# Ledger of designs, part 39: designed miniproteins, single chains

Each design is a single chain, and the fold is of that chain. pLDDT is the mean over its residues in the fold that is shown.

## One batch from the design tools (miniprotein)

Design m1419
Fold by ESMFold2-Fast:
Structure m1419 (fold): chain A 83 residues (1-83)
Amino acid sequence: MFIPKPSKELLKDAVEVLEKAIEAAKNGDPRYAPLVTAAMLLFALAQPDEETRELFRKAVQAIDDGNYEEAEKLLKELKEKVE
């Protein structure tokens, strides 16, 4: 029987990995790219609501744009959503 990890725990894991990705990107560490990918996979598996999904999408876009201040702001909002 397939027992999926609870969506809330997957969301928390995704947010933690995304936080590490933002810090790595700010430091110019090329390991940020696989961290962003891991966060996206965990987030997709969690199947969040549309509001949470849009916040995550904007945070990833901010990382891609090099706008780490915006990415950190969106990360804070995501943390409040997943507690």
Scores: mean pLDDT 79

Design m1420
Fold by ESMFold2-Fast:
Structure m1420 (fold): chain A 55 residues (1-55)
Amino acid sequence: STAERVRTEMEQLLAAYKAGKISEEEAFKLLDMLGADYPEMQAYIDAVKAELKAL
């Protein structure tokens, strides 16, 4: 359930980034906030951050 919520939030965040609705800096800030709210998902969030940086 928690993993599904975090995944959905990240998918929406990435869609907004790709649509030009938010900057890369804003995307990373939102990912940091997700990590603060869901520390059990931190490793997954860090992997997504690495993928975003590689774009």
Scores: mean pLDDT 79

Design m1421
Fold by ESMFold2-Fast:
Structure m1421 (fold): chain A 71 residues (1-71)
Amino acid sequence: HMEKAKELLEKGKKYFDNGDYQKAVEYFEEAIKLDPNNAEAYRLLGKAYEKLGDTEKASEYYQKAVELRRK
């Protein structure tokens, strides 16, 4: 359900704002499982991985967000 994906995305954003980037990643990954075409969720995953120091994963998720928005 899209509503559940949106709720998970909002929870992930709250953890991100609190500085809990690992929990933010977990919630954003669950949101993507329910809504795999959500470009914003991939962008937020990229930001969370960037904060965790995983610049390669951040780049990959940013690229996926761009690809989804181009279609």
Scores: mean pLDDT 83

Design m1422
Fold by ESMFold2-Fast:
Structure m1422 (fold): chain A 86 residues (1-86)
Amino acid sequence: MEETELAAMALDLEKAEALAKENPEDAKAYVYLAKAYIKLGETEKALEYAKKAIELGASKEELQGLINLARSEGLEELAKELEKLK
C-alpha cells in the first residue's frame, strides 16, 4: 500500500471517530466509520457501524454507498450482509 493511500485512510478514520465522539447519535458519523473500516478491510467493525448508522436513520442511498464500496474493495460477504439491512 502506498504511503499516500495509508495516510488518507488514517485521516478518514480519525475524522469519522471524531464525528462519532462529538455526535454519538448522528447516523452520518457512523456511515463515515463504516466507510473507513471497509477501506481498512475490517469487515466486523464495518458491519457493526453500518448497523448503528441504519438504526440512527441513515438513508438507503448511504447504505447503497457502503454496499458499493465493500464490493469495490473485494469484500463480497460484507456487501451481502449490508444488503440484508435494507
Scores: mean pLDDT 77

Design m1423
Fold by ESMFold2-Fast:
Structure m1423 (fold): chain A 92 residues (1-92)
Amino acid sequence: NANLQKAASYFAAAGILSVAADWALEQGDEETARRDYRGAVESLLKALDLMEPSEWTEEDLEFAKRIAERALEMDPDDPVARQLLEKVEELK
């Protein structure tokens, strides 16, 4: 399924961006961390649009929740991070 391959690419992008954001935060670069966590959230939302609910693993949902929570720590008013968190809570 071409959509699953695209979703896998977005998950990989989110993983890379979240690691970069964690590293930036350790260096005291909060602006880069915020940007990269936001990028990870956007990638995960794109993956969600490409996948059926039954295609989500427990690990995928846990990862998406963690990234949304990290983005909200950086920007509590981020509507995109809130959207991801709500979407994850619906996928049970």
Scores: mean pLDDT 83

Design m1424
Fold by ESMFold2-Fast:
Structure m1424 (fold): chain A 58 residues (1-58)
Amino acid sequence: SEEEKKRKALDEISRIGTEAVLGRISFDEAEKRIRELAKKYGLEDVAEKTIESIRKVL
């Protein structure tokens, strides 16, 4: 379902954010992946907040 796909996308955005904060992936890679998911599933607001949060801790 679309709802299931959106939930999985939210979980993935959160996971990518954690990987970036832990230094496992670059900020640039995290931003790219998060924005791709946001565009696909209409999660731009969540993406912007997540990217801003990562930027503040790096």
Scores: mean pLDDT 84

Design m1425
Fold by ESMFold2-Fast:
Structure m1425 (fold): chain A 92 residues (1-92)
Amino acid sequence: TAEKRIKEYEELIKQDPEDAEHYILLGHAYAELKDYEKALEYYDKAIELAKGKDKELLAAAYENKGKVYEEMGDYEKAKELYEKAEQLKKEA
């Protein structure tokens, strides 16, 4: 279940709090539960950690954040985030 994955990823983050990928996985699990506020918070944390270090993870975080805004009906914000992800993919 998403709740079980959340607990597993929270334990992994306690062991390695700078692993941007685990924050993306946490954000995805919260999005599955439709807890969009927490999903966005964890994607923002992944963006902080990946910025200047990993363009692929940074692009993935922006893309997943865009999907959340799309599900929330904020198509303008989703478009901006998808464009940021595409720009990063071209630079990687």
Scores: mean pLDDT 85

Design m1426
Fold by ESMFold2-Fast:
Structure m1426 (fold): chain A 64 residues (1-64)
Amino acid sequence: MSAEERVARLSDREGRVLAHIVTGKSQREIAEELGISVSTVSRHTRRIMEIFGVSSREELRAAL
């Protein structure tokens, strides 16, 4: 499955979190920009990593 197909499996919020992750933003910065808690960003990041089959944010950035 391509990276674009994996992105299509994300919710709108998960897609926004992913976009900020690939630009190198911290979980705190993403939480502030999206108006959500750091815990919520962490949960979305974990779900995104599950979909991409990676175990770290660096691997996630490399997969895109």
Scores: mean pLDDT 78

Design m1427
Fold by ESMFold2-Fast:
Structure m1427 (fold): chain A 77 residues (1-77)
Amino acid sequence: MEFSEEEIKAVETAAGFIRAAQAGNVDEARKLADELEKLPGVTKEQAEGLRKAIDEGNVDEATRLALKALRDALSAI
């Protein structure tokens, strides 16, 4: 299976966001949410949901939203 550079970037960005959220690294997680927003198929509303979950310390919701954003991005690539 051949992965495009865009697919690899989407997976790495989502995985990085989840790791930052689990570590409580709010600044890095916000930066990675901004990078997720730049991916095809990710909406501004989805990215705002990610930032809100981080700000609330809701790691489970942040992870759920990141995986959904990744799925939407991979479907759009």
Scores: mean pLDDT 82

Design m1428
Fold by ESMFold2-Fast:
Structure m1428 (fold): chain A 69 residues (1-69)
Amino acid sequence: MDEVVEKNVKGLVEASKVMPKELAEAFARHETRRLYEEYGEEAARKLVEKLEEVDPELAKVARETLEEL
C-alpha cells in the first residue's frame, strides 16, 4: 500500500509540472477517489498526508475530495 501511495504522489507532482493547474487538480481528485475505492480510506488519507509534505495546494484538493467520500 505505501508503495502505491508513494507512486501516486510522485505521479501527481510530476503531472502538476507539465499540466495546467485545473487539470492537475482534476487528476488529484480522480486519484484520491480511485485509491479510496481500490485500497480504502487509509490509502486515500495517506495520499493526502504525503501530498501535504510536497504540494500543499494539491493536498487541499485531495483532502476536499476525501471529505466528500
Scores: mean pLDDT 81

Design m1430
Fold by ESMFold2-Fast:
Structure m1430 (fold): chain A 55 residues (1-55)
Amino acid sequence: SAREKRREILKEFIENSTLTDEQLRIFAQNILDVDPDDEIAREILLSLPGAELPL
């Protein structure tokens, strides 16, 4: 689906691009809006200063 493809593209872009902390947070939040259980997006948010995610 387009939703699923968008999530995959965002993940790949995050992994392979040099992004600011704000950009990483935005992209990770967008991924989690599509798939709340996305491990990569959750790890990115947790690695950022001041980020907390409910389990």
Scores: mean pLDDT 67

Design m1431
Fold by ESMFold2-Fast:
Structure m1431 (fold): chain A 95 residues (1-95)
Amino acid sequence: SKFEKMRELQIKFIKIMEEKGVDPLTIVKYSLLLTGVMTEVWVAENFDLSPEELERIRKNIEETFKYLRELFKDNPEAVKIIDELEKIAKEILDS
């Protein structure tokens, strides 16, 4: 499923942070941001949301990925994973 792919990408992202020696609290913080995105996407897929609620979720997701891209801009592997996660999230929201 698309959610399984997102979880696999989250695990890869965590491994990249671990391999780069990022501290455990920082890894947890960014992992929670990705879990938040996945939760919002799950809510949008499983609940009959208004157009305004869907737009808020889209904006929240876009801002979260923009923030992560800026933080990891010097790590092309991390940016690639962020881009793939955003692509999957948008595909689910457009369904």
Scores: mean pLDDT 85

Design m1432
Fold by ESMFold2-Fast:
Structure m1432 (fold): chain A 60 residues (1-60)
Amino acid sequence: EMSEEEKERLIEALMEVHGLSREEAREVLETAIDPSAPLEEQREAQELVAEAMLYLSEKE
């Protein structure tokens, strides 16, 4: 579960860390939390989100 504010923060982090467009970052975040998405795509998206979350926690 993520608030809209947390989602926006992760989208921005995904854009910065991975060089994604806002559209691509949003798609990655949506895939990571979508239980109906293919497992391989979910895991790849979750790894990208985990790196973005680490970036946000390190940023202070």
Scores: mean pLDDT 78

Design m1433
Fold by ESMFold2-Fast:
Structure m1433 (fold): chain A 65 residues (1-65)
Amino acid sequence: SHLAEGLELLSQGRYEEAVEEFERAIEEDPENALAWGGLGAALRKLGREEEAEEYFKKAKELDPN
């Protein structure tokens, strides 16, 4: 799945590719909190902190735990 691929790429430090896979995961399931969280994590690693915070908030909104 795109979510699994994104997580693998994130773990490998392939942050730009991880962003692409998480965006595809969100296109398939916009309610997938893990995909939004993964997108935030990848963007944070790329220094895009404000964008990352927005996506982390979206992930929290979908799955507040």
Scores: mean pLDDT 87

Design m1434
Fold by ESMFold2-Fast:
Structure m1434 (fold): chain A 65 residues (1-65)
Amino acid sequence: SAEEHLARGRELAKQGKLDEAVKHYERAIELDPDNAEAWRELGIVYAKLGKLDKAAEYFAKAQAL
């Protein structure tokens, strides 16, 4: 489920496994594109990766939902 992928992504992000966390957040969004929390978490991970433009896009998407 989308919630299972979101939870797994959060665990991986906490461990610093940011690339793996991204894959799980992307899967959560594929299953539920209106999941604002998954878009927000994706924004946080991209900010941690230093990809600030990408992070801003994902935060804007989360806010628009």
Scores: mean pLDDT 85

Design m1435
Fold by ESMFold2-Fast:
Parts: structure tokens; sequence; C-alpha cells
Structure m1435 (fold): chain A 85 residues (1-85)
């Protein structure tokens, strides 16, 4: 029961992170770098929380690694955008 709730919450966090990342992409296309940075920061935090919940739920290490890599990619993009200020 608890493990299924953790997985469901992690999936919801991944969906929110994807939404934030897509909004960040749109903000970048519009030249709104400050909005893009904020959205990317939010996406990174959501991905980190999802990884923690999947770890608690006993998800395979490959799933956790994939989410952690997605967080690193979003962080790298945020750093690149900050250089354009």
Amino acid sequence: MEKEELKKKAEELLREADRKAREAGRALQQGDYEKAIELLKEAVELLKEAAKLYKKAGAPQSVIDAIEQAAKNAEALREQVEKQK
C-alpha cells in the first residue's frame, strides 16, 4: 500500500517536472531567461523529490539513475541560460 502511494506520488512529480521543463523551453523561445531559470529550478527540485520517492518505493536503480540524470541535464541547461543574462 505505502510503496504504491510513493510510486504514484513520484509519477505525479515527474509529470509536473515535465510540464515545468516544457514551459521553460517556451520561455527560452520568447527570450524570457528569468522565467526559464525559475521553471528549470522548479523542475530540478521535482525530479530530485521523485528520485527520493522511487528509492523509498524500491524502484530499480536504472529508474532512479535516469531521473537523477534528467535533473543534472535540467541543471546544466539552467546554468547555460544564466550565462545569457
Scores: mean pLDDT 85

Design m1436
Fold by ESMFold2-Fast:
Order: sequence, then structure tokens, then C-alpha cells
Structure m1436 (fold): chain A 85 residues (1-85)
Amino acid sequence: SAEAKKNLEEAKKYLEKAKEYIEKGDIEKAKEYLQKAGGYLGKASNDDDKSAEASLYLAEAIEYAEKGDLAGAFAYIDKALKAGE
């Protein structure tokens, strides 16, 4: 739906900001943007399987960020972005 597409595009913007903060080593801001992306993916996943898949990768990205594994967090953010295509 158009609604799901709009929410997925918003999630993508926040995922890209999260990647930027991971590259800067700012874990707290990265987690903030990952949480914002999760909110939009949750809204989109009600009628879009691609958004549901992206949400699974986002959950992994948050877990790696919480563990301080920036490379792992970055990789899963990238997977979430690709799943949203």
C-alpha cells in the first residue's frame, strides 16, 4: 500500500542516519535512530512482508550495537536497507 511504502521510506532514512552514527562511533545516537526506524517498520509490516523482513534485520542491528559490535551493527543495517527494496 501507499501507506506502507511511505513508512518504509521513512524507516530507510533513519536506518541511513543510524549507519552514519555507527561510522562515527556514536552508539547512543545510532541506537536512537534504529529505534525510530523500528517504529516506522512496525507500521509498514502490517501489510508488507518486505518491511517485516527489514524489521528482523533491524532487531539484529540493535543487538550488535548494544554489544558494541559496530561492524555487526553496520552489516545488519545494510541488510535491513536491502530487504526494504
Scores: mean pLDDT 80

Design m1437
Fold by ESMFold2-Fast:
Structure m1437 (fold): chain A 65 residues (1-65)
Amino acid sequence: ALEEEQRRLAKELSEAVRAAKSLDEQAAVAQKFAPAFGRLARAARATQTDGAASPLRGGNPGKAD
């Protein structure tokens, strides 16, 4: 799950960085991938918190219809 997604992003980032010919292009690639890595980090932390102590789930917002 999260590790698989992180591994895929790392591979894509590595390939994109290798395709970049200059440090400026490499920086642009890093900026482009930063939000995806940020989302994975937040998801991983949320999973740990939810598994440990997350009584404020409030129930699923999905309706019982």
Scores: mean pLDDT 67

Design m1438
Fold by ESMFold2-Fast:
Structure m1438 (fold): chain A 87 residues (1-87)
Amino acid sequence: SAIAEAAAALAAAARAYEADPASARAQAALQLAVADFALAVLGRLSDAEVRAEVDRAVADLTDPALRARVRDEVLNLVEGWRRGLRL
């Protein structure tokens, strides 16, 4: 599914960023993966379900601050788009 593909991409991008946080390429890939995941779940999952899916995707990251950052970025983007689109 689109959600499963976006979750896998988010997991891969987050791992790559954690491995090399100084990489502009890894930072850009993570930003794209966050946006793609937010778009895939927009209007399809509740905030609680989005949180659970993000937490599963980033469960293998060693930095708890990065896990929280990715979760917050996805939720903030979903909320922002929901407000803009009046969903």
Scores: mean pLDDT 86

Design m1439
Fold by ESMFold2-Fast:
Structure m1439 (fold): chain A 84 residues (1-84)
Amino acid sequence: MSVEEKVKKYKEEIEKDPNNAQAYTDLALAYYRLGKFDEALEWAEKALQIDPNNIDGAVAYLAAVVGRILSDQEAAIKRAEELR
């Protein structure tokens, strides 16, 4: 399955069971793989709201935060190079 197909699948799992913290975590990681770090953060936060002790949810949250920081740095470097 493509990552986009996995996103669809995990959303369907959440619709069937809104308390499935694992599905929220999997969806967050799928968005992270797509480079959609804002969406990854939202879904990881929801997973942690359902189960605050969910280690996988905490990992997904941290991965999304790091991804955003690295993406922002890459964009800033590229912009600085274009302005030289």
Scores: mean pLDDT 80

Design m1440
Fold by ESMFold2-Fast:
Structure m1440 (fold): chain A 80 residues (1-80)
Amino acid sequence: SLAEEAEEKAEEALELGMEAVRNAKNLETLNRAIAAALQGIGALFMAELAKKGLASAEEALEEAEAALELAKEALEEAKK
């Protein structure tokens, strides 16, 4: 389901965001990494609400995809 896809992508976003936090070498990349991890957490909550029929699964997926893209960018920046 779309809600399950949202959960999987949100979990990946949080995992990559946390990896970016661990790899951050300065305050700017650390702040970017923290923001990405927090967006992943938000996407996970939205996915859980969508699984319960309390939120749009389509919107939850969009939020999870956005969180994942942000986390990938944060990790790439942190590894420089």
Scores: mean pLDDT 88

Design m1441
Fold by ESMFold2-Fast:
Structure m1441 (fold): chain A 98 residues (1-98)
Amino acid sequence: SKEKEAVEKIIEVMEELFRRVAPYLTPEQRARVEKLIEEARKLYKEGKLTVEDARRIFDEIIDIVVSEATKLPPEQREAVARAVVEARNKVDEILSEL
């Protein structure tokens, strides 16, 4: 279904974002993001992940990533901000195709 394809793509955006920002996160924050992605993947495999749930999990990951950005040097803050904007745009584009 279009919804199933959308949630898979949103998980892929979560994984790409995490890969890009992981060097800038604390070990605790990395563990929190990994757990959220694992929960999304588990729900997806069980056929239980809704578009709304995928968006909520994505927004939780964004909040974690943005909260740490304030502690980073300017160039690293810019790299994180760019990754976040690109991820948000990709999710919005996926959702616009529903």
Scores: mean pLDDT 88

Design m1442
Fold by ESMFold2-Fast:
Parts: C-alpha cells; structure tokens; sequence
Structure m1442 (fold): chain A 58 residues (1-58)
C-alpha cells in the first residue's frame, strides 16, 4: 500500500541517518516496489545519506 511505502521510506531515512545502511537499503527496496513514485521523490535524500554514511565508515 502507499501508506506502507511511506512508512518504509521514513524508516529507511532514519536508519540511513544512523548509519544502518544494510537495513535502510532493504526497506528502501521494498518501498520502491510498493510505490516507485514516492521512492523517486525521496531518492535524492536517501542517496545523500548513503554517501555521507559510507564516507564515515571507511
């Protein structure tokens, strides 16, 4: 559902901010499958957070 996709995206963003990229990626993939348009709207924020987290985990 759209509501489920929104919940998954919100949780993925929170997890990415905390550096839990593995769980964030799993939730983001599920959100993409449920609502591609909602996922694309949040993709720039997710990409930025993933990049920042990877830079800190080297």
Amino acid sequence: SMAEAKRLIEEAIELAKKGDLEKAQRLAVRAHLLDPELFEEHLPELQKLFKEAKEKQK
Scores: mean pLDDT 82

Design m1443
Fold by ESMFold2-Fast:
Formats: structure tokens, C-alpha cells, sequence
Structure m1443 (fold): chain A 66 residues (1-66)
């Protein structure tokens, strides 16, 4: 479970980097894979918190882009 948790966290970090570069499709795929790994690790609550934090950063990046 710990290994999957680390992989999921890294995928969220890569998703934010992809989004900052404007690669929306890649960012979306990375988020989906991270959510899958969190659920496989038995950490659905942690997956929801990570998604919430991604959403906050997504809004900030989008706000600065405009």
C-alpha cells in the first residue's frame, strides 16, 4: 500500500506540471491514474483530499494564465 501511495502522489505532482505546460489531456490522464492507485491502496479519503488540493492549484494556475 505505501508504494502505491507514493506513486499516486508523484502522479498528482506530474499532473500539475503537465497542466502548467498546457497539456490538459496528459494532466487529466495522470489524475485518473493517481486516483486509481489511491483506491487500490485502500485510501479513498486521501484520494479525495489530493483531488481537492489539485483543484485549488488548478484554479490558481488558470487564474494567472488569464
Amino acid sequence: PEELRKQARELFEEALKAYEKGDIDKATELVREAMRLYRKAGLPDEAMEALKEFGKKYVEINKKKK
Scores: mean pLDDT 75

Design m1444
Fold by ESMFold2-Fast:
Structure m1444 (fold): chain A 97 residues (1-97)
Amino acid sequence: MSREELDVEVDRALALMTLSLAYKILEKKGDELSPEDREQLARLLENAAKLFEKVAERTGDERYRQASEKARQAADALREGNVPEALKLVKEAIDLM
């Protein structure tokens, strides 16, 4: 494996771990999240989206571009206070993998 291939695998793993963590938090504590908690999760999802974009650009695999879009939409839903929509979008992003 080249160093560039390793960087892609690391970015993919970090993005997937971030989605899985966000899903677990939203599923268990969605109704308990403060506006500050939702903003923090939205920022984490935006970071996952950026990682998926890098993976999509390097691999040409459109599933990662779609996952990036879903992660961004989930971040926007969280900022709007729409936790059920954010949970759905995060699950859709995970299901693309």
Scores: mean pLDDT 87

Design m1446
Fold by ESMFold2-Fast:
Structure m1446 (fold): chain A 66 residues (1-66)
Amino acid sequence: MKPLSEEEFEREVWVALAEIGLAIAKRYPGPGTEKAIELFQKAIDYAEQGKLDEARKLLHEGLSLL
């Protein structure tokens, strides 16, 4: 088992949550799902860049559109 840094763990959590949001938006399309998909994709990109605060904000905005 490899211990993850707090930042690495948080990044993996935000990426996983954004991927779950993408799966929900793709299976249950409705008003706002296109923007939610865009926001989740941007959240993954920011999380991979280590911009965890921005990733969190985008994830919350995307989830609010579902």
Scores: mean pLDDT 78

Design m1447
Fold by ESMFold2-Fast:
Formats: C-alpha cells, sequence, structure tokens
Structure m1447 (fold): chain A 87 residues (1-87)
C-alpha cells in the first residue's frame, strides 16, 4: 500500500537527515580544533603550521556547510512525505 511506502521513505529521510547533521557537527568540532591549534602555532611563530591548520579548518568548514545543505534536502523530503501521508 502507498501509505506504507511513504512512511518508509519518511523514516529513511529522517535517518539521513540525522546522519548529515551528525557529520556536520563533527566537522565543525574538528574545524574549531584546527583553528585553536593554528592560533597557538601563530603565537609560537610557526607561520607555516598556522597556515596549514587554517587551510585545513577552511576545508572542514566547507565540508560541514555541504553536509548542512544535504540535511536541508532531507528535511524537505520528510515534510513532503508528511503532506502525502496527511489524513
Amino acid sequence: EEKEKLLKEKEEAEKKFEEELKESKELDEKAKEALEKAKKAEEEGDKKLAEELKKKAQELIMESASESVEAIKYISLKIGNEKLIKK
């Protein structure tokens, strides 16, 4: 029955949304760590290490932003499925 299919698709969209949010959060934490290490390296005069860590942090921030965009797509799918299941 179509209703069972829509419920299953909603559950899968919810799982993917949670997974993308978790990955985004983990990437944000790694970016914060890289920025903190970059600041310390800069204070110690290691400009090369500071620049490498800043670049790594930028890459992590971009990945986190990409995961957040994917999470928005999954929440939109969930809302759409909820409308289709609506009594």
Scores: mean pLDDT 76

Design m1448
Fold by ESMFold2-Fast:
Structure m1448 (fold): chain A 60 residues (1-60)
Amino acid sequence: MAASREEQLEELKKKFAEAVENNDLKEAAEVLRKIADLLKDVDPEAAAQAQALADYLEEV
């Protein structure tokens, strides 16, 4: 479906919350990397924070 960047970000945030709820830290890290990639051109600081958190969660 054609989704705006904001809609894509909202869906990724929901997926992140679900991954955390399910204790799936690898999935949570993957979603955070997608969020970082989506934000890197508009909010590089938020993108960097998401990437750092993803790196932290990737292997526990």
Scores: mean pLDDT 77

Design m1449
Fold by ESMFold2-Fast:
Structure m1449 (fold): chain A 81 residues (1-81)
Amino acid sequence: GLLEEARRLLEEAREALRRGDNKRAGELAVEAASLALQAVSPEQVIRAIGLLLRVIGHYLDGDAEGAIEAAEELLRLAQES
């Protein structure tokens, strides 16, 4: 399902970050966040959009760690939805 795939992508993002592949880590975090957004309840969509924008902002700034952390928050929100 979407949540399982998003979690897998975040695990791959963490692995890429450990190898020093910051670009790949950020790209995987954005992909995971996009999947997690699709799994949130309608009531949480505005909060989820705010988190997705945070992921994208960190990614554009070259902050792969921040992108992963924000994507992990969005995944938690989706799991609570």
Scores: mean pLDDT 89

Design m1450
Fold by ESMFold2-Fast:
Structure m1450 (fold): chain A 74 residues (1-74)
Amino acid sequence: SDEEQRKLTEERIAELEAQAAAETDPARRRALRHAIGMLRHLERESLEKKVSFEEFKKQVETLLAALAAELARL
């Protein structure tokens, strides 16, 4: 549902915002901020296209995995 997608997005953004606030490395902080922007974009697109909650969860997991790989590279 739209509410479930919004709740998941809000929870993940809150987690990333907390990580960004605690991050001292400017490059890592930038990566976290970019991921937050991408999550907001993904939510808007998924709501407009009526993507299933299951598919939305997979897209969010893919985005977070990409972020984790980027942070490991920095």
Scores: mean pLDDT 86

Design m1452
Fold by ESMFold2-Fast:
Structure m1452 (fold): chain A 71 residues (1-71)
Amino acid sequence: MEEEIEELKKRYEEMLKHGGQVLTDEQALELVRATLELAYLEKTYGNPGVPEKLQEEFRKIREEIEKKLKE
């Protein structure tokens, strides 16, 4: 669980680094879907031991993506 969260976070960071450009609609939707799926897993499993730092970082990524879509 924690390892999966860390892997997804790193993947998001790499995508942002490599894509110094504006995300396409499809890429943005894919990131939002992955982020929502991650949030669903957190809620389902309760995350009894997930490090707070990891939760903070992927939450920021999620908020940035959702804010981008809102605009």
Scores: mean pLDDT 58

Design m1453
Fold by ESMFold2-Fast:
Structure m1453 (fold): chain A 61 residues (1-61)
Amino acid sequence: PSETAAQRLIAAGLVTPEQLAEAARYQREHGGSLAEALVRLGYVDEAEAERVRQILLDAAP
């Protein structure tokens, strides 16, 4: 697909492709949400995690 939740997050300036890839790996190994993984890794704060969640809900609930 040309536009994914990942592309929306990057376009919004919330994460880089590298940070998103690391967060996805963290989520696969530890469980939880992608937004939680990004916070745990220190790539976003709680307010930014809320915006991540909103974008993900629009793209894939």
Scores: mean pLDDT 76

Design m1454
Fold by ESMFold2-Fast:
Structure m1454 (fold): chain A 88 residues (1-88)
Amino acid sequence: DPNNAEAWYNLGLVYESLGNYLEAAQAYKQAIELKPNFAEAWKELGKVYESVGNYEAAAYAYKQALELKPNDAELKEEYEKALEKAKE
């Protein structure tokens, strides 16, 4: 199914909305494994890591999303903020 990565991504969104950040991260990682160029999954994985205070992992995930979408100003801001927090 060419939409299998999107199904995992949507499952991640459901877990994230429930505050189940571990399950959300696992679902987003599955989406990325199936579709490594899935910028939205990388972005949401970054938000989940940020929510649990893992700023180093958040910065990495945002950087992967930004490399896929280099003109996304929101992603650039999220990456820069996570990178600054990771240095603390």
Scores: mean pLDDT 87

